# Designed miniproteins, single chains, continued (2): the designs that were tried, part 83

Each design is a single chain, and the fold is of that chain. pLDDT is the mean over its residues in the fold that is shown.

## One batch from the design tools (miniprotein)

Design m6876
Fold by ESMFold2-Fast:
Structure m6876 (fold): chain A 66 residues (1-66)
Amino acid sequence: MKIHVKKEVDTSGLSEEEKEKKINEAKLQLLGEMLEVLKKALETHSADEIEVSGTLTVDGKEYDLS
């Protein structure tokens, strides 16, 4: 089973400090969502049957988390 989670964040108009904080918060949220979908999948599948990946999009640019 393959699960892909996507998160988008817009940092337009933010200061450098606010931009960094928002990006870090978005990364944590994406990781949390990946963990939640993994937990749900484990209710019906074994861990070796599950692949979870994530992509964070910041201002239109994609970054793979793993």
Scores: mean pLDDT 80

Design m6877
Fold by ESMFold2-Fast:
Structure m6877 (fold): chain A 82 residues (1-82)
Amino acid sequence: SIEDLKKELAQLDAEAAANPERRHELRVRKIYLTQIYYLKKKYEQRLAENPDLTPEEVAALKAEYQRKIDELKERYEKALQN
């Protein structure tokens, strides 16, 4: 959820300060979660601006959103390996 993303983002800076050996890992995760948060906000805004969408149209938008999330996750996993 958006609230879960906000909570994790708020904790990442404190975790990086406490664990210097993990700073690169935590920075990469913060970038990833920030991008996820932005995509989710765009998706929610699009739904709010189009209240007359059918369930089928909503499902199609959700599928497109999920594909973009999956692409970001793949980039995140590759960044962690470097």
Scores: mean pLDDT 83

Design m6878
Fold by ESMFold2-Fast:
Structure m6878 (fold): chain A 115 residues (1-115)
Amino acid sequence: MITLTESGGGTFAEGSSVTLTAKYTGDLSKVKAVGWERQRPGEPPQFVALITKWGLVVTEDPFDDRFKASYDEKNKTATLEMRNLRPDDTATYYAVVVTEDGEYRGEGVQVTVVS
């Protein structure tokens, strides 16, 4: 079983930056990708970014300009850097792991952006 421990959520000012982190523990031998999903209130979840086992980073539109995903393999930590925050970035952000057997999410971190 894989455990995801997420941090970095909270309430942030418009125009600020935040870095979300997720620590991955357990059996990582079947992991194909790690990444992030966003779910805004009343909307379905959207992929933000995926980082493959081979180091390829795939960032979905419209996230590529302000959002940067990375993975530190030594520390087993994924990060999502969000810059120039806007009120419409307010959402729950989930760390995601994609394995050969399926996709799993953490419990999510709430990000609230205020003007």
Scores: mean pLDDT 80

Design m6879
Fold by ESMFold2-Fast:
Structure m6879 (fold): chain A 112 residues (1-112)
Amino acid sequence: EKRKEGAEKAWEGGREAAKGSIEAGKSGNTPESASYGSGGAVSAIGAGVGSEIGAEKGDAEGALKEGEIGAEAARGGVESAYKAGASKEGYEKGLEGAEKLLEGAREAAKAA
């Protein structure tokens, strides 16, 4: 795969993780749940961008590491949102998003 295609997959993964985290947060109908969801989304976007940049620079290790860190942070945000009242559906979507970020980062690293 070309570096640009890998970078695009990392960005898409970050976006999906952010969407999942926001949906989990909103589903709790509490300020705490929404805050945790937003935090997870910020981490997911940052990781998607970081992984994208790593891939474009040919830094496979950096691309993967950014995705792994961001996926872990997004998962933590989703789990905290669930404890604060997020729905089971929102929780599951949030975890699915975090996994897509990790998959995107792996593709970015492979393309680097």
Scores: mean pLDDT 84

Design m6880
Fold by ESMFold2-Fast:
Structure m6880 (fold): chain A 61 residues (1-61)
Amino acid sequence: SKDEKMIEQLVEMVREFRAANPHLSDEQVLALARALLDAQEVPEEVKARAVEAIRETLAAL
């Protein structure tokens, strides 16, 4: 679906951003991703799923 594809793209961007910015903490990276989702007016349910996917991705890195 559109939301799932957006979440997948965001997770890929977060992986690349994390690799390019090793000096930033996982918490800082997650906060930046949340701010981006807020700026794009993403629905709360979709934001919650995106945040969870990002948290899982960062924990696996």
Scores: mean pLDDT 80

Design m6881
Fold by ESMFold2-Fast:
Structure m6881 (fold): chain A 81 residues (1-81)
Amino acid sequence: MKEEAVEKLEAAKKYALYLGDEESAKILDELKEAAEVSEEAAKIADEAIKKAALKVNNGEDPNEAFRKELKEALEKVKEVL
């Protein structure tokens, strides 16, 4: 679980950097660092990515959906660390 979440966060960060989205890349990097030290943080991050992907699949704007879910995940992670 933790390893899978870290790999997804790293992949998402590389993709955000490729798109020039430095803000999302920073949030993803912080979530990855938290996920490496906390299994609960890893779960929060994994669920946020899955939720954002589901919203995009349902027709929401990818940038808006991902930024919102990632920002909310970062706030939750800060509360459990």
Scores: mean pLDDT 76

Design m6882
Fold by ESMFold2-Fast:
Structure m6882 (fold): chain A 112 residues (1-112)
Amino acid sequence: MLEEARRKLLEAIQDLILAVGALAAGDEEKAREYLERAIEHAEEAIRLGKENEELVEAAKHLIEAARNLLGIRDERRLAEFRTHVAEAGTAVQEGRLKEAAEHAKKAAEATE
């Protein structure tokens, strides 16, 4: 279950990166589609990895970020968000779930 949860968290991270690309291109409809997928994948990661506190924390921060992202038009904030989401993805791939949660939190903070 933890490996499947990690895979779903990576899918959510990929969807968020695609959403940022769509927003940068001015495609709000496509961005919304990717953000909805990101939330769904992150919620699946929580269900599958519920016993892993760091994975659940990372997924919750990514859901919060996804909900806020459509309101962001500042290119610097979108770039900062993209950097933190990419760092979270690398940490998840390497099994560093505590660091993934820290990067996901910074991504959510970039959307405030």
Scores: mean pLDDT 88

Design m6883
Fold by ESMFold2-Fast:
Structure m6883 (fold): chain A 97 residues (1-97)
Amino acid sequence: DPRVERLLRKIEEAVKRIEEALSQDLPSEERRKILEEEVEEIARELRRLGVDISEWMANSHPDLTEEDVLLNVASRLLRLGLEGRWDELRELLRRLR
């Protein structure tokens, strides 16, 4: 699926940038900022591709907006990539179709 492969590539690039930042012994505040910026970029890509997050919305707190849920999904995808859990990440991306 071209959409899944595009998202996977974006996450791989984000993981690489974060790992490079972590290797540089940056302050915790700067590391958090980099992580937040990468999560926001992935969330924007999810929105641009029009991924189906209806299952995630149904299981989320009713006060959360669609944008909040997209950020939570993006954060989970990035976490899976950082943990080297690429099979689980691919499975999650398939569910977002």
Scores: mean pLDDT 80

Design m6884
Fold by ESMFold2-Fast:
Structure m6884 (fold): chain A 115 residues (1-115)
Amino acid sequence: VGLTPLEQLIKERRLEEARKLAEEEVKKYPNFFGPWLDLGIVLALMGEKEEAVEYFKKAIELYEKNGDPLGKYKSFEEYFEAYLESLVHKGVLTEEEKKELLEVLKKALEEYAKE
C-alpha cells in the first residue's frame, strides 16, 4: 500500500505544504480526531511544540467523544503509538522523531487531564 499525500509530503520534509494540506483536512472534517492529530504531528516536526500540544488536546477531546472509528484501540495513546510506529515503518518518520512526538503527546495528555 502506498503513502497518502500527507505522508509523502512529510517523508520529503515539505513541512509547509504538509501543514497547509493538514489544515485543509481539519476544515473538511473538523469533528474527527485524525485531521487534528495529523496537523499536530506536522507542527511538532516544524518545532512548533506549543501549538502541537493544543492540537493534540483537541484530537484527544474528539477521540473521547467519538472513539476510534475502527474500534481497534482502547485509548488515544494506543492509537497514537500505533500510528507513529506505522509512519516509522513506512519511512515517513525516524525513531527519534517518534520519541519526540510521544513526549509532546505526554504533555498534551497531562494538560488535558487538568482541564
Scores: mean pLDDT 84

Design m6885
Fold by ESMFold2-Fast:
Structure m6885 (fold): chain A 81 residues (1-81)
Amino acid sequence: MSPRELLEEALAALDPDSPEYRVMKQLLEVEEITEDALMVAIQIALGAKLFDIAEKLIESLKDPKAKETAQKMLELAKSKE
């Protein structure tokens, strides 16, 4: 699944009246989804408890440092439950 398809899946799971939905929709309007945009999408997915989508987004990161940071965010988000 492409990063764009993962962002679309996350958008469908978010509350359409939320600020998170608005930000995710804006990320989809760009031609190229950058690593920074993926990090924002991961943070939104984790906040919405969309852990499966967040894990797939983390795996699509190319920068190993960004991937490590995102994996730590995923672990922290899961530990709060």
Scores: mean pLDDT 79

Design m6886
Fold by ESMFold2-Fast:
Structure m6886 (fold): chain A 76 residues (1-76)
Amino acid sequence: MTLREATERHLYELLVEAGVPEELARRAARLVAENLDKPLEEISREVARLTGLSVEEARRLIVEALLRAAREVRAS
């Protein structure tokens, strides 16, 4: 399992739990996974734009997904 794959899966689950429609959650999770090299504030603004969440909420969910993904990859 790569950090990219783990981040995409965890972020998708977190976005759906936050009430984001499944198709938008899937697109946003993939966008983040494909842009892990970009500044957090930049990707958070893009996720907020795509999902309708606030930038602060998008950033919180992205950080949580990254932390979960990093723990999973380290355990492997």
Scores: mean pLDDT 86

Design m6887
Fold by ESMFold2-Fast:
Formats: C-alpha cells, sequence, structure tokens
Structure m6887 (fold): chain A 83 residues (1-83)
C-alpha cells in the first residue's frame, strides 16, 4: 500500500533526525509507531500508531523541532488516508 509506505518513510526520516539530536522521548514514540505498522497494519494498530505519532509531535512542538513536527504531520496525513 503506497500510503502506508509513504507514512513509514516520513516516520523513519523523523526518527533519524530525533536520534541524531538525542531526543529520546520522540524517538521512543516514533519507534513504537513503526513497530505497530510493520507488524500488522490493521485499522486498530494504525490508530494506535497515530496516537504515538501525536505524542511525538506534541513533544517536538514543545521543544521547537519544527522539521520533525512537519515530517510526523505528513506521516499522520498519509495514515488517515490509508484508513
Amino acid sequence: NEKLEKALKYIEEALKLAEEQGLRHISFNLRKAIELLKKDPTEENVKKAIDYLENARKRAVELGHKEIDELIKKAIDYLKEFL
């Protein structure tokens, strides 16, 4: 599914930036989202992944990491289109 593949690509790009910057809480939430989506992309697991992404996004905004926030937003938009 192209929308799921695009979402995963944006999450993995956000994770790379978060890991390079030592943002542990953001990285944790992004890894949880990837794990759920790669294991089994059911509607329930996609919704849980979006919850993890929203938590990562909230922290990115609080810390001023705008690029990470924008990448996560794109991933969420693709996941909502996948549902």
Scores: mean pLDDT 90

Design m6888
Fold by ESMFold2-Fast:
Formats: structure tokens, C-alpha cells, sequence
Structure m6888 (fold): chain A 56 residues (1-56)
């Protein structure tokens, strides 16, 4: 399913970008930003896992 594969690629890219921002926020000691990014990563991870399950 090309649509599901496109959604998976987009979600994976967003997850990668959020993880990069998390590492920067951790290095800067920005606890509020770390909490926000951790929630975003959790959401994106759940979406990725759901898309992977649909492709299996």
C-alpha cells in the first residue's frame, strides 16, 4: 500500500527530527522542551508502530 508506505516515511522523518531536537534540548538543560519533545516522540512512535502493523 503506497499510501501507508508514504505515511510511514513521513512519520519516520518527523520522529528523526524530533529526536534530534530532544538531544539539543537535553544538552541545553531545557527541561520544558525535553518534556514536550518526549511526548511528541511517544506519539510519533505509536503512529509508526500502527502503520508498520497495517503493512504486515
Amino acid sequence: NADLQAQLAATSRALFEAMGRLKKAEAEGNEDEVKKLQAEIDRLTAQRDALVAQLA
Scores: mean pLDDT 84

Design m6889
Fold by ESMFold2-Fast:
Order: C-alpha cells, then structure tokens, then sequence
Structure m6889 (fold): chain A 79 residues (1-79)
C-alpha cells in the first residue's frame, strides 16, 4: 500500500539521520554522507507521485518533515 511504502521511507530517513549524527566529526564523515545521500536519492526516486498522492496526509507531512531535517543536517555537514 501507499502508506506502507511511506512508513518504510520514514524509517529509512530516521536511520539515515541517526547514522549522519553518529558520523559527525569522524574521519569517514564525508564517505558516510556520500553513501547515505546516494542510497536515499535512489529510494526517493522509487516512490511514485501516485504513491505520494494516495498516501495519508499525515504520512506525507511526516516524510516532508524528515526530509527537511535531513537536508538541514546535510547542509551543516557539507558546509
């Protein structure tokens, strides 16, 4: 279902944020950032516009909030 796909995406976004925070200031920070960005871009591209439109408004908002959190963290880490 659409909701099932968005719940999976939210979980992946939360795990990505946690891994980025754990990598902060470590020698492999850039490597972890690049890997996570590549994996998430691939995953986000797999979610169709139809899936987003058919999913609950609450789940769509949660995805957007998690994406915003991730983008802020990436800007902080990448400069």
Amino acid sequence: SADEKLNALIKELEEAIKKLEEARGKPNEKEVVNKIVEELNKKVESISSETMAKASEELRQKVLEKVAELQELLKELLG
Scores: mean pLDDT 80

Design m6890
Fold by ESMFold2-Fast:
Structure m6890 (fold): chain A 78 residues (1-78)
Amino acid sequence: SLAEQAIERLRQAAEDMIAIAREDPRAARGMLQLLEEGGRAVVEEMEKQSAEDGRRVREEAERMIAEVRETTEELEAA
């Protein structure tokens, strides 16, 4: 489904951000805002198509963004 494709794209972006954070946590921190904005835009687009799909994408996006933030902060502190 379109929602599953959106979740997969967000997951890939989150994995890429974590990979960047391992090399350069400061660069990843600067990009985190763009990931948050991108996630919000995807959620809003999904909600326009289906409220149920939008909610599901929002829940997954929030979880993935939180993981990226946590990992980036931990790597920056190390």
Scores: mean pLDDT 82

Design m6891
Fold by ESMFold2-Fast:
Structure m6891 (fold): chain A 66 residues (1-66)
Amino acid sequence: MDEKIEEVKKELEEARKQAREDISTLLDNYKKDPEKYKPVLDQKIAEWNKRLTELSNELEKLEKEK
């Protein structure tokens, strides 16, 4: 259980880092061409929010099962 909790924590930290890098790159593109990149940026933010929420929920569930 502790091993699984630490594994999910690492996945969450890595996902947060990847989300920040992806969103930063898309934000730079959005500044250059807002009309083209706004829907891509909005979609990527939504996808990362979903993934981060799923990982956070999994972590909370595992911690409560201790």
Scores: mean pLDDT 80

Design m6892
Fold by ESMFold2-Fast:
Structure m6892 (fold): chain A 80 residues (1-80)
Amino acid sequence: SLLEEIEELEKEVEELSKQMQEAIKNGDQKKIDEILKKLEELEKRARELAKKTTDYLELLRLAAISGEILTSKRAAESYK
């Protein structure tokens, strides 16, 4: 179901956001780059799921997921 796929995506993004915070704290540029690549894949997945639904609440959840991904990507840029 779309709800199940959205829940799975939310969990994966939350886990990667946590890993990103740890990688930034440790100055691990290699790990930051690996996480950024994974976030790009999840961002693509969120866009694909958004195309499959017209439900407003599902679209809101997918927009929130995309926002969390953007936040993690921008945090990585701040710690050059």
Scores: mean pLDDT 85

Design m6893
Fold by ESMFold2-Fast:
Structure m6893 (fold): chain A 61 residues (1-61)
Amino acid sequence: MSEEELEELRREAFERLSRVTGPEVARWYAEQVVEVAKERGREAAERALDRALAALTQASA
């Protein structure tokens, strides 16, 4: 992924995560999603984000 795509993913992940958790936890998960994108590509990063959202949504239900 390009640097622009990584920055967009980080922003999107943080926004979506911050709706279901606090900003510090959302930032941590967003960083993990970006690291997955760097190592394994966009599809793997999207799956990582979906897993994080599912886990956090269950915890906040």
Scores: mean pLDDT 80

Design m6894
Fold by ESMFold2-Fast:
Structure m6894 (fold): chain A 94 residues (1-94)
Amino acid sequence: MSAEEGLEKGGEAARGLLSPDPEKQREGAKLAGELMGSPNPEAGQAGGVAAGAGIASPDPKSREAGREAAEMAKESPNPAGKKGGEGLLKPVGA
């Protein structure tokens, strides 16, 4: 995956995660998790931004989808993706 493809897919993942459609939220979560597991640092960052946007959403379902993306990243064999997923799931102030 190129950096340019990673950025495009990151935007698609964020749009899915912030969608009111549960199917699009699920698709966005999978895409964000896959991007965070990418060996390309720009794609990983784009996926992390998308997952973080979901987690920060006022919609509980978008927050759940964002956490699902972070959990997928934690299962990644890529150490950067694993750390990113762990960081996103860490409670603020706890």
Scores: mean pLDDT 77

Design m6895
Fold by ESMFold2-Fast:
Parts: structure tokens; sequence; C-alpha cells
Structure m6895 (fold): chain A 65 residues (1-65)
């Protein structure tokens, strides 16, 4: 659902920063850089990461969209 997806996106954004995605979350101020989330390229990278995770678990159906 929308609420669960939004929470999951928040967690994924933080995880993506650790994986080498350039600072979406600013630890000094605790702010999320919305610019990165609005960029199509960054958005596709997050979505691809979720899709790979689903494939790895063998449950691609959940993240198919």
Amino acid sequence: SKVSALVALGILVVAANVEGHEGVFDFKTGEVKLKALKDRAAFEELLEGMRQNAEKTGDAKIIAE
C-alpha cells in the first residue's frame, strides 16, 4: 500500500546511501535530499535495487511493478 511503500522507500534511501549512492540522507541535519528522489535516474536505481532484492529471494511478484 501507499503508506507501507513510503516507509520502505525511506529505509531503502538510507540503505542506498550506505551502498555508495551519493548522500540522499544528510546525517548532519537529518534531512533527505528530495532532489535525488525526484531525479528519474536515482528513482530507477532505487527501483532496480528493490527488483534485484525480490529476484534474489525468489519472490519477484511482489516487486514486479
Scores: mean pLDDT 52

Design m6896
Fold by ESMFold2-Fast:
Structure m6896 (fold): chain A 64 residues (1-64)
Amino acid sequence: MEEIEKIESLPPERVEVDGALVGRRIAYIYELAKKETEEVLDADGNRVSGEAAYLRRLNEERLK
């Protein structure tokens, strides 16, 4: 599977997803799953992953 080969080539850096520090490969898999299960429209009408839309919404709420 092409995704597995790409995941294996990713650097072993940690990134934050849903407030948790996870391995970059796990974060990549998580983003793929989120993209397939929840695409939403942002304020500009562009389709984005649910994760990206959620984080942007949180930032907007904090600025109020």
Scores: mean pLDDT 54

Design m6897
Fold by ESMFold2-Fast:
Structure m6897 (fold): chain A 64 residues (1-64)
Amino acid sequence: SADAIADELTKAAVRIAIEKGRPPTIEDVAAIARELGVPEEVIAEAREKAKSPGEFVDIIAAAL
C-alpha cells in the first residue's frame, strides 16, 4: 500500500542518516523508491516538486 511504501522510505532515510553520518538527500530516498518498485514517472515528478526528503515521501504516497 502507499502507506507501507511511505513508511519504508521514512525508515530508509533514518537508516541512511545513521550509516552515513549526514542528513539524507532526495537522491538517497529516490534510490530506495526505485528499489521498492515505485514507477519512474512518480519518482521524477516527486524529485521535481520536492524541497526536502520528507516532502518527496509525501508526494510519492499521494501518487500511489
Scores: mean pLDDT 81

Design m6898
Fold by ESMFold2-Fast:
Structure m6898 (fold): chain A 87 residues (1-87)
Amino acid sequence: MFLDLGPGKPYKVTGLNEIPALNVKVIDVIIDGEMKQVAFVLKGTDISALDKSKYHAILYVDKETFEKIKVGDIITVPEEKGVYDVT
């Protein structure tokens, strides 16, 4: 499934690991031949405990997007490193 998360380029989800205690999913994507991690975070979650240096992007997503994401999905990933609110 294609998930348009706003600005960025489309990348295929190659891996997924959930951290339920933090309401976070760690999404693996290949960007320019390198594996990068994107963090999906439920809106309202405190990310102060996350090591931001480990992630290409941290995306605040709604509950539907958070629950539906799976390996093989295509997501838009921002080109610049950062924290983004996905409306």
Scores: mean pLDDT 79

Design m6899
Fold by ESMFold2-Fast:
Order: structure tokens, then C-alpha cells, then sequence
Structure m6899 (fold): chain A 97 residues (1-97)
């Protein structure tokens, strides 16, 4: 179903964002690898938003605005945390549909 696809993609976004944050917060930070994982997490959320537009256009619009704000954040760890928060909210909201 479309709901299962959104949940799966949102979990992937949360996992990759969590890896990005861990890489920044490690004793030997790998900022380039962290950025790569963050970029991948953002791409998964972009795919989530495309499907969300068909199921819940109001929430898709909110998520799109929040993702744009995340992309403007200069700190990788902060951006990753916001991706995790948005992905978690998507999973919670879509499970209720």
C-alpha cells in the first residue's frame, strides 16, 4: 500500500539521519560521510512527501516547508535531528490513517 511505502521510506530517512548524527558526534568525526548520509536521508523524505501529497496534501505541504528549513541548517547534527523528528511524525501520522 502507499502507507506501507511511506512508512518504509520514512524509517530509512530516520536510520540514515541517525547514522549522519552519530558520525558527527563520534570521537573521530567524518563530516563528509555524515553529509552523504544526511543527503540520502533528505532524498528519502522528498520521496515520502511526493506520496504524501496523494494521501494527506495538508501534511505534505507542512512537511515540504519543514524539509526546506532543514536544508538551510548549517549544522549537520541539527539537520539530522530535524530529519529524524520529521520522519518520526510522518510514521506516527500515517499509521493513524
Amino acid sequence: SKKEKIINLAYKAAIFASIARLLVESENPDLELAQDFLDLAIKYLEEVIKILKEINPQFAKDAEKRLKEIRSLPDIAQAAQKVIELATEVIEKVKEL
Scores: mean pLDDT 90

Design m6900
Fold by ESMFold2-Fast:
Structure m6900 (fold): chain A 81 residues (1-81)
Amino acid sequence: MSVEEKIGELIATARAHLDLLTPRQQALLAKAEEAYKAGDLKEALQYLDLLLEEMQREKADPAVMAELVRKFVAVLEALGA
């Protein structure tokens, strides 16, 4: 999978758990989606990073966090980070 496909999959996974996200977390996800649709993968990744930081701070569901972190790590590995 390309980096773009991996970012899209991460966004889709977060969308599947939208009901478990706070309004602020939903807003960050929406900004990530807007950046992704605009082709700004760097901005999309920055908003996804902020989303995961906010979820960690607010003690989000551990299973949802584990899945999102795993997919985020897969994006970073694809970028060679």
Scores: mean pLDDT 82

Design m6901
Fold by ESMFold2-Fast:
Order: C-alpha cells, then sequence, then structure tokens
Structure m6901 (fold): chain A 107 residues (1-107)
C-alpha cells in the first residue's frame, strides 16, 4: 500500500529527527530542512488518505497533529535552539498513533 509506505517513511523520519535532537547534532538550518521533509511526507499521506476514502475527521486530526509538530520545530529554528525533547516526543507519538489508525482503516 502506498499509504503504508509513506506512513512508514514518515514514522522513520520522526524517529531520526528525535534521535538527532536528543544527540544535539542538528543545526537550526538542518532542523528547518527536516521540518520541510516532514511536512512534505505528511501532505502526501493526507492526499493519499483522501483518495483512499479515509474519513475526513481522521485526516483532519492527523493534519492538526502534524501542524503542532511543524510549529514546535519552526519555533526552535527561529529561536536558534533545539526543540523541547519531551514535547517533541509527545507530539510525534500522537501523530504516529493517528497514522497507524489511517493504515488500519485501509487494511
Amino acid sequence: SKIKEIAEELIKLMEDILERVRAGTLTPEQLRKEAEKLSELAMKLIDEAYKAGVPKELIDKFYEAVKKIIELLMEAVDAGRPPDVEELEKLFNEAKKIAEEIIKYIE
């Protein structure tokens, strides 16, 4: 499934970002690029979910979760400091849960 492939890539990207934030290895410019990649993959997942007939309520919930992640990452970029790890992990876990619900809907 294209949705499953995109969701798995998105989850892996979130895990990679979280690990690199914890390690202190991301510059603000690198964090900006990772946020852009995350946004692009999330929008692809949303587009494919709409095409697959996933309920609008579930898609909107996913969009809201991703929006909060991007806002947190971009606030950190603009401040020139790393994002709060605990808050980032919490937001990633919520987005992952919703992505898994989308996958289950189409299985």
Scores: mean pLDDT 88

Design m6902
Fold by ESMFold2-Fast:
Structure m6902 (fold): chain A 64 residues (1-64)
Amino acid sequence: SPIDDMVENLRRHLEHLRSTLPKEEALELAERIRKQIERTVKDPNALERLTKVIEEFIKEIEEE
């Protein structure tokens, strides 16, 4: 589905950020991505799934 593709693309992008950037910079960019998702995504199902992905990513990095 289009939403599943969006989720997979976001996960790949976040994995790239985690592997290439220091922790603090990855967190800063993840928070910017979160805000952009909240402003841009109009489909409530896509918004819910994408925000869960980014919030879990942020938590996992913060707990390292």
Scores: mean pLDDT 85

Design m6903
Fold by ESMFold2-Fast:
Structure m6903 (fold): chain A 77 residues (1-77)
Amino acid sequence: RAEELAEEILKIAKKSKTTDEAGKEASEAAKKLKASGEEAQEGVILAGKKLYEELKKNPREASEAEKHLAGIGESGL
């Protein structure tokens, strides 16, 4: 469930322009998957960790949403 949510959060961040937009869509994805608060937190950290490593290996321009999510992954390690 957390891993499944992490994949959805990654997709949302990559297509979202703002952190607020990404946050709202991620919250809706968590509700759709019936994730608990703990599973949602784990999913966000896992998604951020994956995005942080991706951007570190292949640097590119990142959106506001992607930068915020990658920062969560960096801090959550």
Scores: mean pLDDT 75

Design m6904
Fold by ESMFold2-Fast:
Structure m6904 (fold): chain A 72 residues (1-72)
Amino acid sequence: MITVDYSSLTPEQKRELIKEVLNTLRDFQKEMEKRRGLEGRFISGHELSEEERKELDERIEKVIEDLLKKNA
């Protein structure tokens, strides 16, 4: 379990983190729509499989880790 210390981030860095997380969510949604043959159709987070949720969590954790390393 990756412990993320958000308190080490400035308000500007927190805003950048939120932006990157949202971009990751958007890109993941597009990829899932494509994988399911539902390109251009809305897929809610509630409809993600356990495997897809794990993949999304791993992508988000990587984005957070990369930002923390950049600001270390």
Scores: mean pLDDT 67

Design m6905
Fold by ESMFold2-Fast:
Structure m6905 (fold): chain A 91 residues (1-91)
Amino acid sequence: MEVKVEVRAEGRRVTATAKAPPDADVIKFTLEAGDRKVEVLKAVAPGEEVSVTFDLPEPGRVKATAEFYRVTPDGWELVAKAEEAEVEVRP
């Protein structure tokens, strides 16, 4: 199943949104702005739409990636990975 991350900016606020595939238990959002990298993990249900919001102190380009994992007794299994999306935060 194709998964996508959508990134939008409203002023200095950046929101990354993704929809969970049927076999996912956890989503990992990765947001990168310059030298900063933030990772957010959330539990998900099949077909759930999840978002993370971040306020940037300075304008600039933000990159977002989403990875979906299945939790197994032997560890976390990567189920799907969205292509990197980017947005420009303007002054």
Scores: mean pLDDT 80

Design m6906
Fold by ESMFold2-Fast:
Structure m6906 (fold): chain A 109 residues (1-109)
Amino acid sequence: SAIARASELMGASRAYVQSLSPSQLALELLAALSRWAVDNAVDGYVPLSELLARLDEIREILATLGPEYVDLIDELIDRVRAAADAEGRVPLQTFHALLLETDERIRAL
């Protein structure tokens, strides 16, 4: 279920996930992704393939919340792909800037 997947990604209980509003859940999933990126960055870069795999998991959860959340995550995915270098690496600083912009747009929903 989406709740079980969100619980695993966030490292939180299913009861906690169920207590969140749609926007709160979306923001906490992006915060968890930010923590994962910091923990898995090598020399200030995150592998595009691994980042996209995690974004796809978040997209599946956000698809249960509404089309506005899907549109925002799809735009983030496109911009992450565009930020990758020729070796398939995304600069952590660039990714953080994209996450901040997405966070602000979710808060405005």
Scores: mean pLDDT 89

Design m6907
Fold by ESMFold2-Fast:
Structure m6907 (fold): chain A 79 residues (1-79)
Amino acid sequence: PMLKAISYRVEVDTRDEEEIRRAAAEAAKKAAEHLSGQAVEEVLSVELRQVSEDEYEATVTVRTAGGTVITLRIPVRVR
């Protein structure tokens, strides 16, 4: 029922921005597939912004199999 609020929140045990980007992209793909009912064909961009010492916000843009472009904001927390 609350998949949008729960399923795409990401916790990581790394401060490596590339690993954070990968985790956010995977969460965004799952969220986009749930929201659109379509498979994600491609991740077009991942923009990462640090919002606090332990928190990032990733802006992930994906394209679905039907050609829909979806932009998602994925919160990431460093443990």
Scores: mean pLDDT 77

Design m6908
Fold by ESMFold2-Fast:
Structure m6908 (fold): chain A 83 residues (1-83)
Amino acid sequence: SSEEAFELFEEGARAYNEGDLEKAAEYFRKAAELGDALAGVQLGRVLERMGKLEEAREVYQRLVEEAPDFPLARTGLEELEKK
């Protein structure tokens, strides 16, 4: 549900603030799977920070396809393609 996605997003944000990028990626991935497009963008950003650029690209590409009107997903993909 959207409530479950929000709780997972909050856990991801907490893990990120604690410096646990692997845990942050896990929670943001789960929230994104429940339809949270912002969690998907945060997953992409965490994967970039971890140096997992191909995985980040796949996450952003899928978000652009599933949520084409969500500008942060497209911005994330465009900025990654410049690296």
Scores: mean pLDDT 85

Design m6909
Fold by ESMFold2-Fast:
Formats: structure tokens, sequence, C-alpha cells
Structure m6909 (fold): chain A 80 residues (1-80)
């Protein structure tokens, strides 16, 4: 599986996701890819997403449905 994120400057970042990856592992992969490419405000918004949404789901395995839902939220934050 592949997650594609469009940043506010129009750059795209792709993250390779295994069917054995958890939501927590996916978030760590995303954060490592974007942490030097996004503003401090966007990083704070990612931490808010992690604490309020992703932490309760951190042990759940990523499938296409979960990946699409996470992709929508990440693009909302990182394209703002």
Amino acid sequence: MTLTITLSDGKTVTVNVSDTDTVGQLFDKVLNKVKNLVSSEQLNNLNDLKNNVLVPLSTILVNDEVLNAISEKLNEILSS
C-alpha cells in the first residue's frame, strides 16, 4: 500500500505501508518524511491528531479503508 500526501506548497510525499504496519507505525513513517518539510504550526496540528485520533487506533493494522481515512486527515492538516 502507498500513502500520498500533498503539502501546502504542492509537493507530494509518498510513504510505503506494509499490511503488517499499525496505525502508530504509519504515523511515525509520515512524521519522519514530513517533519523537515512543514511548518511548526502543522507539526503541532499533527501532534493534536496523534493524541486525539491516532493514539486510540495505534495498534490497529493498516488496510486500504483505514489508510484512506488517515490520508484524508493528514492531507487536511498538511495542505493547510
Scores: mean pLDDT 76

Design m6910
Fold by ESMFold2-Fast:
Structure m6910 (fold): chain A 70 residues (1-70)
Amino acid sequence: MLSPEQAALLRGVITSLTGRSLSDTQLRELAELVKRGASPEEIRDFLASRGITLTPEQAERLLNVLRSLV
């Protein structure tokens, strides 16, 4: 599971990129996708299904942050 500090960091990154925030459940689901070797496209599709739209560059940056945490 993500620590409170890791969850806060991820929310901060997503909020700065999109103006939207993720719930703890959504952050857990996202971390699980990254652990499974998700591509930037899979990350974009996951977040789009939750109402968060990322550019390819934003998705790559987010994936790099997530890989450092999981």
Scores: mean pLDDT 76

